# Designed miniproteins, single chains, continued (4), part 84

Each design is a single chain, and the fold is of that chain. pLDDT is the mean over its residues in the fold that is shown.

## One batch from the design tools (miniprotein)

Design m15087
Fold by ESMFold2-Fast:
Structure m15087 (fold): chain A 55 residues (1-55)
Amino acid sequence: LEEEAENYYRAGLFLAKQGKLDQAAIAFRKSAELYEQAGNTEKAEEARKLADELE
């Protein structure tokens, strides 16, 4: 779960760098959900904030 969350987080950063902000926001939201399931609340909140900034 946490490794999968990290993969989505990295994908979000990569998509944002390419200017694909809508897809980046989706990736960060998926990352946040997976981090929350893994018990990593701090990383989940961080990913949520990044998604909100891109929306």
Scores: mean pLDDT 81

Design m15088
Fold by ESMFold2-Fast:
Structure m15088 (fold): chain A 79 residues (1-79)
Amino acid sequence: GSAAALTDEELAAAEKLAESLEKQGNYREAGGLYRAVGEAYAARGDLERAAEAYRKAAEAYEKAGDLDSAAAARARAEA
């Protein structure tokens, strides 16, 4: 899929953007970016990096009060 077409540089840029959004208090947007990064790593078979990104997404969603998205991201991190 399209997620598998992302370069390591694009994934690193997305993670930096997510970190910036967290610092600004935009936790839901940060969670969405971490989830997208996790999906991209999972599509590439990089399950360790995918799990790390999904854990960060879950933490960001929890800070946003989006408990459903946080639970979904956490489940993917544990898979």
Scores: mean pLDDT 81

Design m15089
Fold by ESMFold2-Fast:
Structure m15089 (fold): chain A 75 residues (1-75)
Amino acid sequence: SDRENLLKLIGIGLRVIGIIFDAELEGNEELLKKAEEVLEKILELLKTSEDLEKALEEAEKLLEELEKEKERLTK
């Protein structure tokens, strides 16, 4: 359902905000910049997407890439 997809997309956005908060507290400027860029892309998907299922798939890929970058930058 569109409502479930919207709630999942919002949940992904909140998870990215959590990564931004952690990056700022840790002083990880590279991770902070990447997380802010991912959040901006997710917000654009929320504003412009006519297909919430497709927007969710794109946001999930962005989060997966961000989580991999977090692992690389925090090792």
Scores: mean pLDDT 83

Design m15090
Fold by ESMFold2-Fast:
Structure m15090 (fold): chain A 73 residues (1-73)
Amino acid sequence: RLEEFLARLPPEVAEQARKAAEALREGNEDEARRHAEEAARLLLESQGITDPELIKKAAESLFKLLKELVEED
């Protein structure tokens, strides 16, 4: 479930991921992608990862995961 997934994330990351999920429910994919990218960036930078390619891959993976979770919830 979406809420269970969000509970596993740091609060700052969870906030951006929640906003992405809400944008997906509204059909606003551009806004959802923006929030997913911010969530991925915050998460990876907290681990010392600043590689743009890794951040991009994480953002794409997170966007896909959130889309699946929103469809299930």
Scores: mean pLDDT 81

Design m15092
Fold by ESMFold2-Fast:
Structure m15092 (fold): chain A 96 residues (1-96)
Amino acid sequence: MTAHELVLKAYEAFKAGKEDEAYRLLMEALKFPLDTSAGDSDTVNPNPNALFSVAKMREIGFSNLDEVSQKYFILQRWYLTGKVITDDSVLISDVE
């Protein structure tokens, strides 16, 4: 299963109110290594360099983002603002 597929499944679980399942699927997606090369970014990473800042999202308009990008942004915000922020997630963010 790709990181992309895991993000989609995590979002479906999140919308169904299955927060623990959504969290597990998102954490599974985060086990994939960061793309450090010029390849297409299909990575899920709570790194501060993640594809969507709030300002960028506002400029584009959330509804104008592709479906996966919308779902990833929602999951990233949920993850960072309330579900779980651990030392491990901070270390992952610092690795760039």
Scores: mean pLDDT 55

Design m15093
Fold by ESMFold2-Fast:
Structure m15093 (fold): chain A 80 residues (1-80)
Amino acid sequence: DLELEVEAVRAALAGDAERAIALFSQVPGVGEEEARRLVEELLAASEEEKRLARALVEFAELVAAGMAPEEAYAEVKARY
């Protein structure tokens, strides 16, 4: 579920690895071991990659809130 994945990435970027693993583990097909690996990859990412991940999370949240993808992209691009 996109909403669950977005919340998991947000938790990981905030430094809450335990919460991020728990949230990813609830995604169908991920499981706990895969969730742990995903969180480790996010935490080991470069600052540039972490900025991109934050931008993607904001984009997904704006689209989920009813904003058109083109408008959400322009909004996020203006901040990054």
Scores: mean pLDDT 77

Design m15094
Fold by ESMFold2-Fast:
Structure m15094 (fold): chain A 79 residues (1-79)
Amino acid sequence: MDDRKKGEEYIRKGREALDAGDNEKAAEYFEKAAEYYEKAGDYRSAGIALAMAYYARGDVGAANRAAREGVEKDLKAKE
């Protein structure tokens, strides 16, 4: 299976868990999504997925840092 597609699958599972009120399970799925996006070289999506995991756990500061770092890493990789 494509690593990017696996990342998309885990984002979907994370959203489903979040809709069910299971914030911890949602965070675990978003962490898995970030791992697969990183393997795919999609650092922006990886950072956003990691931010979603932190946000699900209530760590807004870590979420904001993860999203920004993902964008910066993605931009640097495109140089």
Scores: mean pLDDT 82

Design m15095
Fold by ESMFold2-Fast:
Structure m15095 (fold): chain A 69 residues (1-69)
Amino acid sequence: MYFLVVETEDGRIVRIPLPDEEAAKLARLAIGHEMTAEQLGKLVGVSNSYLRKLGLEPEDIVRIVGVEE
């Protein structure tokens, strides 16, 4: 199972479960980039509702740190 690892502006590390290997490939291409949680959700196929359960609001800026298995 793949996890996307992001860092929030306030320094929190959040692990987001990825639905499949294609999402993991897209996430790896975006490592080091900053974007909103909503933009990230669209990239990897994760809903805003699910991201909110992980403590991420759609407008929150996140940096993609890595992908874990």
Scores: mean pLDDT 85

Design m15096
Fold by ESMFold2-Fast:
Structure m15096 (fold): chain A 99 residues (1-99)
Amino acid sequence: MDVTRQIGLVLRAIGLQIDAELLLTKDLSEEERELLKRLIELSKRVIELALSGEEKKIEAAEEALRLLEEALRAIKEGDLEKAKELIEKAEEIIKEAEE
């Protein structure tokens, strides 16, 4: 598959991790902290899927990353229920792609 696509996904996932880590330096609720930590761990797994070289896993990484990016926006907006739902959907996609 396209190496440029894989690199693009990895860079986006790293950017998401950096954004989440920066938010963790702020005054946050326990729920916000838990969601951000979960998002960081899932984004690491997205990198593994993106680097797999398997089309199915790359597609899963792309969809999961999209959901995690939406989840981070929801956290920034204070919509923690939406963020939780998006994180749960992303984890489901990642687990299924990992077998």
Scores: mean pLDDT 86

Design m15097
Fold by ESMFold2-Fast:
Structure m15097 (fold): chain A 57 residues (1-57)
Amino acid sequence: MADELVERMVRHLELAREARQQGDLEKAEEHLRRAREETRRLSEVLGQPVELDDSGL
């Protein structure tokens, strides 16, 4: 379960970065929001706070 959440989080971060590079800020924000949601779910599964590293965006 956690592995799937991590994969989805990474995928959304990649899509957000791509959208930002293309100038589609709305799409980038949507993907970033989704990545943060997956991060929240991962934190609940692990019982520990997990921080999203989006510094590359």
Scores: mean pLDDT 74

Design m15098
Fold by ESMFold2-Fast:
Structure m15098 (fold): chain A 61 residues (1-61)
Amino acid sequence: TERFEKLKELLERAVERLRPDDTLEEAIAIVRELAKELGLELTDEQIRLLAALALYERRRR
C-alpha cells in the first residue's frame, strides 16, 4: 500500500537524520517533520512509537 511505502520511507529518512546521541524528544521532532513532508497523518502515539523505533535502529547501526 502507498501508506506502508511512505511509512518505510519515513523510518529510513528518520534513521539517516538522527544521531545516536539524540534524545527521544529530538527524534519525535524529526519524525513530525518527515510526516508533514510525506503527507502522512499520524497520531501523537504513532509519532512517538516511530521515533523510538528510528532511534533504536540508528543506535544499532
Scores: mean pLDDT 84

Design m15099
Fold by ESMFold2-Fast:
Structure m15099 (fold): chain A 56 residues (1-56)
Amino acid sequence: SMTVEELVGPDGSLLQPVREKYNVQIIPTDDKIIYRGFPGADVEEAKKELEEILKK
C-alpha cells in the first residue's frame, strides 16, 4: 500500500506547482488531501489535477 504523502513525493514536490497555479493550500494526509483556497483560488481544478496524479 502507498500513502498520499508517498504518492506526492518528498517535500510535496508534486504539490508545489498545483499550489502556485491554483492559489490553494494543499495538505496531504494518509486518509485524504485537505484543500484550502486563497483569494482567487480555483480549488476544484486543483482537486482534479491532483486526483489525476494519484490515479496514475
Scores: mean pLDDT 68

Design m15100
Fold by ESMFold2-Fast:
Structure m15100 (fold): chain A 118 residues (1-118)
Amino acid sequence: SARDLLREAFGEEGEKALDEVRKHVTEAMKAILEGRYDEAAEHFEKAAEAVRRLSELMEQAGFPKESVELLRKADELFRKAAEAARQGRYDEMVSLLTEALRLLGEAINLAAEYLKKK
């Protein structure tokens, strides 16, 4: 899995960062379903921090710039989703979250492909 590849490349730090992203995205979605948008915003900000940490680990390990740039964009989009949530712009929040998750998935797939080649 991509998680196992990240653990092999970055050890415990990469696995923890990915676990934090998954945890905070899951908690944000639960908060959204319950109408708790301020809590969803807090979890989006924590997901952004974890994605940023993952991007720094990937850059330090020499991963392709494209993967790192996709993670940096996902960080930006999670932060914008938090702002949209707090401002009551819920349709924009969902669009931003969807795009952030798409870019995160693409970055992880590119990282996995890179590890398979080397």
Scores: mean pLDDT 86

Design m15101
Fold by ESMFold2-Fast:
Structure m15101 (fold): chain A 61 residues (1-61)
Amino acid sequence: MEEVRKLYEEARKAIDQGNLDEAEKLIDELFEKVRALPPEEQLEAGVYLIAAATDYVIAKQ
């Protein structure tokens, strides 16, 4: 979970800086990290993934 939160924070920082290419890579890493977690943790971690992806899509507009 801690690593998921860290990746989420890094992705948001990249979005805020306008580094959309870096944000995309961080979101991809976040997705792979969530998939590797036990099912009970995937639901909680998935919230961070959805939030990061949503912020990315909004920033890209």
Scores: mean pLDDT 80

Design m15102
Fold by ESMFold2-Fast:
Structure m15102 (fold): chain A 77 residues (1-77)
Amino acid sequence: SEANKRLKQAEEFEKSGDKLAAADAYLDAGKLYKEQGDKEKAAEAYLKAGKLYEAVGNLQAAVLAYKEALKLNPNNE
């Protein structure tokens, strides 16, 4: 439920145009889902964080978020 609350906050920040706050909240949601064992939701949250960090030009944070998403979905073949 805490992960779901962070995800909702991230979606609200994204809709308001606060892309950096949204990226941070998606990153937090990803971490919380990962700790709960929900790898699929964690990967989705990390991917959204990466995309938003990329949009604001923080490429280092984007790469780190994308790497976390890939670690949670290592087998797609």
Scores: mean pLDDT 84

Design m15104
Fold by ESMFold2-Fast:
Structure m15104 (fold): chain A 74 residues (1-74)
Amino acid sequence: MSPRELLEKAIKEAEEVLAEMDPESPMAKRLEEAIEKAKKVLEDPKASDEELLKAAIELEIEIGVALIERAVLG
């Protein structure tokens, strides 16, 4: 899987998680901001493989944070 494909997959996973969250929650807003940041990197045709991979990793961390909050708060 290329770094770009990995970032595209991470964005899709994040959007699926966001759709299951309360849109008024602080964590939903945090995840939405993380998705927007990731999309900006993906849309940059000059983004390096390292920048794409870093963006994917950062988004996966934010997905994990959102899932932990959802598990703890019910």
Scores: mean pLDDT 82

Design m15105
Fold by ESMFold2-Fast:
Structure m15105 (fold): chain A 75 residues (1-75)
Amino acid sequence: KKVEETAKKVRELGEEAGLSSVDIDRVVSAVLNSPKDGLKVAEEIYEKYKDKLSEEGLKKVKEAIELIKKLAEEE
Protein backbone atom coordinates (compact mmCIF):
# COMPACT_ATOMS: atom_id res chain seq x y z
CA LYS A 1 0.00 0.00 0.00
CA LYS A 2 1.07 3.66 -0.18
CA VAL A 3 3.02 3.72 3.11
CA GLU A 4 4.63 0.32 2.37
CA GLU A 5 5.53 1.37 -1.20
CA THR A 6 7.14 4.61 0.06
CA ALA A 7 9.03 2.70 2.80
CA LYS A 8 10.42 0.29 0.18
CA LYS A 9 11.56 3.18 -2.06
CA VAL A 10 13.12 4.98 0.95
CA ARG A 11 15.10 1.79 1.77
CA GLU A 12 16.32 1.54 -1.85
CA LEU A 13 17.37 5.23 -1.91
CA GLY A 14 19.12 4.89 1.46
CA GLU A 15 21.09 1.87 0.22
CA GLU A 16 22.02 3.70 -3.01
CA ALA A 17 23.12 6.76 -0.97
CA GLY A 18 25.39 4.59 1.23
CA LEU A 19 23.55 5.00 4.55
CA SER A 20 24.18 2.41 7.30
CA SER A 21 21.67 -0.45 7.64
CA VAL A 22 20.86 0.77 11.17
CA ASP A 23 19.94 4.27 9.96
CA ILE A 24 17.97 2.86 6.99
CA ASP A 25 16.03 0.50 9.32
CA ARG A 26 15.35 3.39 11.72
CA VAL A 27 13.84 5.69 9.05
CA VAL A 28 11.89 2.85 7.34
CA SER A 29 10.39 1.72 10.68
CA ALA A 30 9.45 5.33 11.52
CA VAL A 31 7.76 5.80 8.11
CA LEU A 32 5.79 2.56 8.51
CA ASN A 33 4.67 3.59 12.02
CA SER A 34 3.91 7.27 11.21
CA PRO A 35 4.91 9.23 8.07
CA LYS A 36 5.28 12.40 10.19
CA ASP A 37 7.71 10.61 12.54
CA GLY A 38 9.43 9.18 9.45
CA LEU A 39 9.96 12.71 8.12
CA LYS A 40 11.51 13.84 11.43
CA VAL A 41 13.88 10.83 11.49
CA ALA A 42 14.80 11.31 7.81
CA GLU A 43 15.67 14.99 8.45
CA GLU A 44 17.87 13.94 11.43
CA ILE A 45 19.66 11.42 9.18
CA TYR A 46 20.14 14.11 6.49
CA GLU A 47 21.85 16.38 9.07
CA LYS A 48 24.04 13.45 10.23
CA TYR A 49 25.16 12.59 6.67
CA LYS A 50 25.13 15.96 4.81
CA ASP A 51 28.91 16.45 5.23
CA LYS A 52 29.78 12.73 4.79
CA LEU A 53 27.95 11.73 1.59
CA SER A 54 28.84 12.47 -2.03
CA GLU A 55 26.63 14.97 -3.90
CA GLU A 56 24.93 11.99 -5.61
CA GLY A 57 24.30 10.27 -2.26
CA LEU A 58 22.94 13.47 -0.71
CA LYS A 59 20.59 13.88 -3.71
CA LYS A 60 19.23 10.35 -3.07
CA VAL A 61 18.59 11.23 0.61
CA LYS A 62 16.77 14.44 -0.44
CA GLU A 63 14.66 12.38 -2.88
CA ALA A 64 13.68 10.01 -0.03
CA ILE A 65 12.78 13.00 2.20
CA GLU A 66 10.51 14.45 -0.53
CA LEU A 67 8.69 11.10 -0.86
CA ILE A 68 8.14 11.00 2.92
CA LYS A 69 6.94 14.65 2.91
CA LYS A 70 4.32 13.85 0.25
CA LEU A 71 3.13 10.84 2.25
CA ALA A 72 2.95 12.88 5.51
CA GLU A 73 0.93 15.67 3.78
CA GLU A 74 -1.69 13.10 2.65
CA GLU A 75 -2.29 11.76 6.19
Scores: mean pLDDT 82

Design m15106
Fold by ESMFold2-Fast:
Structure m15106 (fold): chain A 83 residues (1-83)
Amino acid sequence: SMEELKERAQRVFEKYFGIAEKLAKLHGKPLSEIVKKYLQDQFETILRLIEEGVSEDDVPKAIVAQRKAASREEAEARLKALG
């Protein structure tokens, strides 16, 4: 179910990003809107990967692989624009 997928995504998210929310609670201050947006985007990425069948343990490697692919595409686009 979508609820089960979200619960699995939340476990991965808390493991890697939960410290930001804990620090905000300790200091009694809300997270900035930029940080909230970043965290939301990370959660959505994790949820997508889990929906695609990536195991919880492999999600970090999949994120790194996606970031490397995006960086290559951006570099290629910049080189093409300069040529």
Scores: mean pLDDT 75

Design m15107
Fold by ESMFold2-Fast:
Structure m15107 (fold): chain A 118 residues (1-118)
Amino acid sequence: MTREKVQELARRVAEIIAELAKTLDPETAAKLLEEAERIKRASELEDPAKAMSEVTRSVIRAADTLVAAGKKDEAIKLLEEVKELAAELSKSDDFELNTLASMMIMGLSATILAVKKS
């Protein structure tokens, strides 16, 4: 169950990043698509904790790429959308899934605060 829910989250996050890339310049889009591919590969990991950690890191790198491109509002929106997906997972009766989702929410929340201050 935990692995399947992490795979579903990773798939949805990769789709969000890929759709956002369609609205960007080719250089920025290429960097976001690299992160979407990293997320797809992370979804194949047997360890759900490693998968969630890799997804979180890729989302943060995608947000940093957007900020560097002058797309601060898009970076905040991406982080908030992924945080909402993690919030749904944090409602799970699966203790491992709930814990991993809560850790992702904490990391994304810290990143949102950092981006807003930049």
Scores: mean pLDDT 88

Design m15108
Fold by ESMFold2-Fast:
Parts: sequence; C-alpha cells; structure tokens
Structure m15108 (fold): chain A 57 residues (1-57)
Amino acid sequence: MEETANILARQAIKLGEQAGDEELVQKAKEVLASKLPPKERAKRGMELTVEAIKKLR
C-alpha cells in the first residue's frame, strides 16, 4: 500500500512538471515526503494527478 502511494505521488510530480505547475510539483513532493498514512497519501497523489491532467488538456 505504501508503494502505491509513492507511485501516485511520483506520477503527480511528473505530470505537474509536464504541465509547468511548480506549485503542484511542490505539493506532490510534500505528499511523497509526508508521514501521513499510505491511504491518505494515495488519495492526495490521485487528486494532484487529476489536477495536472486537467492543466495538460
């Protein structure tokens, strides 16, 4: 489960960089570095990924 949260956060970083959103990238890095429960980190990683995709389209 922690591995899934880390994958989602890293994907959000990559997509945020492609979108040129430095704030989104920073938030994704904070999720990856956070000591939040894996479920909460996965949720935040998904939300940031969706936001990055919206900006790319």
Scores: mean pLDDT 77

Design m15109
Fold by ESMFold2-Fast:
Structure m15109 (fold): chain A 89 residues (1-89)
Amino acid sequence: MKEELKKKAEELEKKGEEIYKNAKNDEDLFEAFKLFAKAAELYLKAGDVEGAKKAIEKAEEVAKKIKDPLLKERAKLAIEHLKKELEKA
């Protein structure tokens, strides 16, 4: 099960990178953000602290490029939640 969670996280990171590279607007950026955030969550469930840290860093990178205040706030709250979960791991 841990290995399956890790594989799914890696797949989500690859999809996130593809969307991020081709991002044309805030909607694309937020989709990439959600994929990196979900990958971080799966890494945490798998006990992969290093994988989670990298996914969170990538989510933060993407979030900084979002201009819409509502999406930016949503991304900020999700990152804060993930960082708190990371501190417990």
Scores: mean pLDDT 86

Design m15110
Fold by ESMFold2-Fast:
Structure m15110 (fold): chain A 89 residues (1-89)
Amino acid sequence: MNITVKESSNTATVNVTSDGTYSTRKIVVDSAPVTVTFLANSPITGLAATGPIKVLHVSETELTVEIPVGNSTLTVFTKDGTLTVTVQP
């Protein structure tokens, strides 16, 4: 199962495989808030976050969030796996 992480400020698309285990990704947010889109090939079942993350869009397989400058963590739960994102300035 795959979760694609798209960072609009960096224009990078990264494929991360999540298969019933915790996968991890790091994102740098050092000067301005960044918009990140998660595209999953299975249903998104939940979101957990530390810090003031703003949800911009949610659908069954797509989640777009705005992440502020600073340290935070974001966990995206899907039916078939989980992705944890660590955010650093």
Scores: mean pLDDT 72

Design m15111
Fold by ESMFold2-Fast:
Structure m15111 (fold): chain A 73 residues (1-73)
Amino acid sequence: TAALLAQVAAFAEQLASAALALNPNISLAAVVNAVTPQVLAFADSLDPNLTDAQKAAVTTLVALVASNLLAAL
């Protein structure tokens, strides 16, 4: 679980950084909406038996990563 979340966090940061590089004025909601489906697909590729609670944790992690990147601007 911890190892999966670490890999998911790294991938979310990579995608969120790419979204910000493409559009520096992108909103938090737009970053989260663009990145979340890709990160969930990546998490599912690591563990196809993810529970709804684990998927919710992944979604929360994406929002946290995106918020931290936008706060650094």
Scores: mean pLDDT 80

Design m15112
Fold by ESMFold2-Fast:
Structure m15112 (fold): chain A 95 residues (1-95)
Amino acid sequence: APTFYRGDGTPLSPEAAELEIRASLLLAQVAIFRILAKNHPEVRELALEAARKIQELVDEAERALAAGNLEEAQKLLDEAEELAKEATAKLDELL
């Protein structure tokens, strides 16, 4: 299994590593929504609003992870993932 590290070189627990992977996947989804907003004016406002909200939740989750608060980070990432799922469903319906 790959070993993940904090910025200070401290190895991450498996739980913290999983949350960091989830955060990275959500940031990839934010990038996809921004590309959709650029290329599809019909969904621009929806895609940009979803990207903004997901980015805010991920930024807050990263602060919780830095503080060692895994429960708060998980809650924020769960909220961001549900928002991404809802936004993706709406975008699929409109495109």
Scores: mean pLDDT 83

Design m15113
Fold by ESMFold2-Fast:
Structure m15113 (fold): chain A 64 residues (1-64)
Amino acid sequence: TLPSRLTPAQEAAMREVIRAINEIIEENDLTPEQVAQINRVAAEAFRAGDIEGGRERMRAIAEA
C-alpha cells in the first residue's frame, strides 16, 4: 500500500521507478517469478529513495 501523501521528490521517484520497470520488462523476456521480484525491489527502492540502486538490482534479476 502506497502512502496517501507524497512529497514532490517521492512522486518523481515513483514515476521514475514505474518507467524503469516498464523498460526492463520490455527489454527482457521475463518469467513471472522475475516480474514479482522486480516489483518487490521497485517498492523497496521507492521506500528507500534509492532509485539507482533499485534499477541495478532489477537489472540483475532480469539478467539472471
Scores: mean pLDDT 70

Design m15114
Fold by ESMFold2-Fast:
Structure m15114 (fold): chain A 92 residues (1-92)
Amino acid sequence: SALRERAEELLARARELTEKAAELLKKIDEEVAEELRRAMEAAEDAEALREAAVLAGRAAGLALQAGDEEAARVALEAVELLNEAAELLEEL
């Protein structure tokens, strides 16, 4: 299914960006970075992906407060991809 292949591609990209966000965030808040990584590893359904997106959004806020624009940008990109992946999974 083209829709399923699209969802799998978005999930792979979301995982990649979320891992990058967690790595960048580790120097700002290690606990939030680990929580984000665990949430993504456990994310098998749309609800879990949306929860990971909320954590990524919180991570972006912390990065902005710390003045780390790169970490904030990557975390916000992760939020967008996680929400898009969740929407596609809900339509499958």
Scores: mean pLDDT 81

Design m15116
Fold by ESMFold2-Fast:
Structure m15116 (fold): chain A 89 residues (1-89)
Amino acid sequence: MIEELQKKVEENPDDARAWLELGKAYLKEGNYELAIEYAEKAIEKSTDLRVRAEAYLLLGRAYKALGNEEKAAEYREKARALAEEVLAQ
């Protein structure tokens, strides 16, 4: 639930995975602006390529839902590049 995830990020603001899950929850609820904000927080708080790749996928989905196809394509490509790098390791 969103409330559980908000509590997690309030207790540990550096938990990039919790920010990512919060962003995914808001994307599912149709709040694309908050999904973008929290995906950007996940990227800021993590050097983990998997977390960063998932956050870029989330940004791409949110921007597509907002009608910004240029940014959606940009973030989708960033996510793809990171995901391929993770799978190659």
Scores: mean pLDDT 84

Design m15117
Fold by ESMFold2-Fast:
Structure m15117 (fold): chain A 91 residues (1-91)
Amino acid sequence: LEEIAKKIQEELEKRAEKVAPEDTRAVARLRLLAGLLGLLLAEEAGLDAEQRADAAAARAALAARAEELGLSEEERAALEEEARRLFEKAR
């Protein structure tokens, strides 16, 4: 699990280097991707019933944030797919 977390962090740092600080939309998208990856990592670590409810609430909060940023349903689905792809690659 710690090895998966390290690989995810390295990939996020690598992507952050390619994002211009002035590109606020790209920065926001990267933060959403990091949040989604954090949720996948927590689920992999094993959650009890209470923690699963908290994870569902966190996922809903990330979706609400994406809507506030003006991301389309297609863009949000693409981010979720990218998060899952990166997580599976890190395993």
Scores: mean pLDDT 75

Design m15118
Fold by ESMFold2-Fast:
Structure m15118 (fold): chain A 83 residues (1-83)
Amino acid sequence: ILEELERYLDEAVAAMEAGDVDTAAENFIKAGELLAQAPLPEREKAVLTTAIVLLMVGYALETGDERLIEAARKVIRIVNEAE
């Protein structure tokens, strides 16, 4: 599951480098969904969720694209609601 998480994050970053914000947002959301289902302590989930959200916010600040802010909000919601 952690290898799949890393794959989705790598695909999201690659999509951002290609300028494909929709694909990046989709892969960040999938990473959040996997993280919500991961058998990890709450603290580790919080740290990883924060890292993913900060990465999305960083890209949103660089691009001005609100889709990344909405995706970040969705990731937070998915992880919190699963626990």
Scores: mean pLDDT 78

Design m15119
Fold by ESMFold2-Fast:
Structure m15119 (fold): chain A 57 residues (1-57)
Amino acid sequence: SEEAARLAREAGRVAREKGDEEGARRAEQLSTRGMASGDPELARRAAEEGLRVAEEG
């Protein structure tokens, strides 16, 4: 949960620093979906995917 939250914040920050507001929104959406599952591992994977999306587009 804490690790997933940290990755979600990092993903949003990276996207915003690049000026990619849509990428930041997608990263946040993926991370929120993972956290809503109640599964810490799924939440972490969703946050990692969000970071990848933010970094790539």
Scores: mean pLDDT 68

Design m15120
Fold by ESMFold2-Fast:
Structure m15120 (fold): chain A 64 residues (1-64)
Amino acid sequence: MSLPQIAKEAVRILLERGAISEAQAERLIKMVDAGASLTQVVDALEAMGVPRSEIRRALAEAVA
């Protein structure tokens, strides 16, 4: 999988778990489509109040 696909899958996992809202997920997906790096997506998730451990778990599941 490409890094953009991993980022989108991680966002989907976090949305399904209720860690982010649908509006936050939509904004993050638009960032990825606009060429945002994985680091920028992680920084945005942390700014949204998602714990780093939860972000890392979602990323691990996205690549599994």
Scores: mean pLDDT 85

Design m15121
Fold by ESMFold2-Fast:
Structure m15121 (fold): chain A 66 residues (1-66)
Amino acid sequence: MEELKKLVNEAYDLILEAYRLAKEKGDTELMNEVAEVAGLLQSGYNDLEKAKEAVERAKEILEKLK
């Protein structure tokens, strides 16, 4: 449970930052990708594997936003 909570919180923080940066840049495609990752996290709220995937995908979006 604790590891899942930590990953979910990490994913939320990364998703919020990625969305903020994509919105500031007006990058509609990356904004849509962030929304997809947020949907993945919400659909798998109790799923450790989905939480890990959400973290990884959010990190990839943040790399593209540099």
Scores: mean pLDDT 77

Design m15122
Fold by ESMFold2-Fast:
Structure m15122 (fold): chain A 60 residues (1-60)
Amino acid sequence: SFEEIKKNALETAKELLKTFSKEEVREYLKKLIDDLKERGIISEEEAKELLEAVEKELEK
């Protein structure tokens, strides 16, 4: 489900932030989200929501 994808993306962001900069984590997750959208796994609206959720996590 999208909620599981969102949860996994946020957990991935938290894990990666232990070793990588916010900029590197943002770039990685943006590419991952774009790939999910291109493959039709998530919609354009879901991709936007996911990017906003990741940005909020990175701003903490």
Scores: mean pLDDT 83

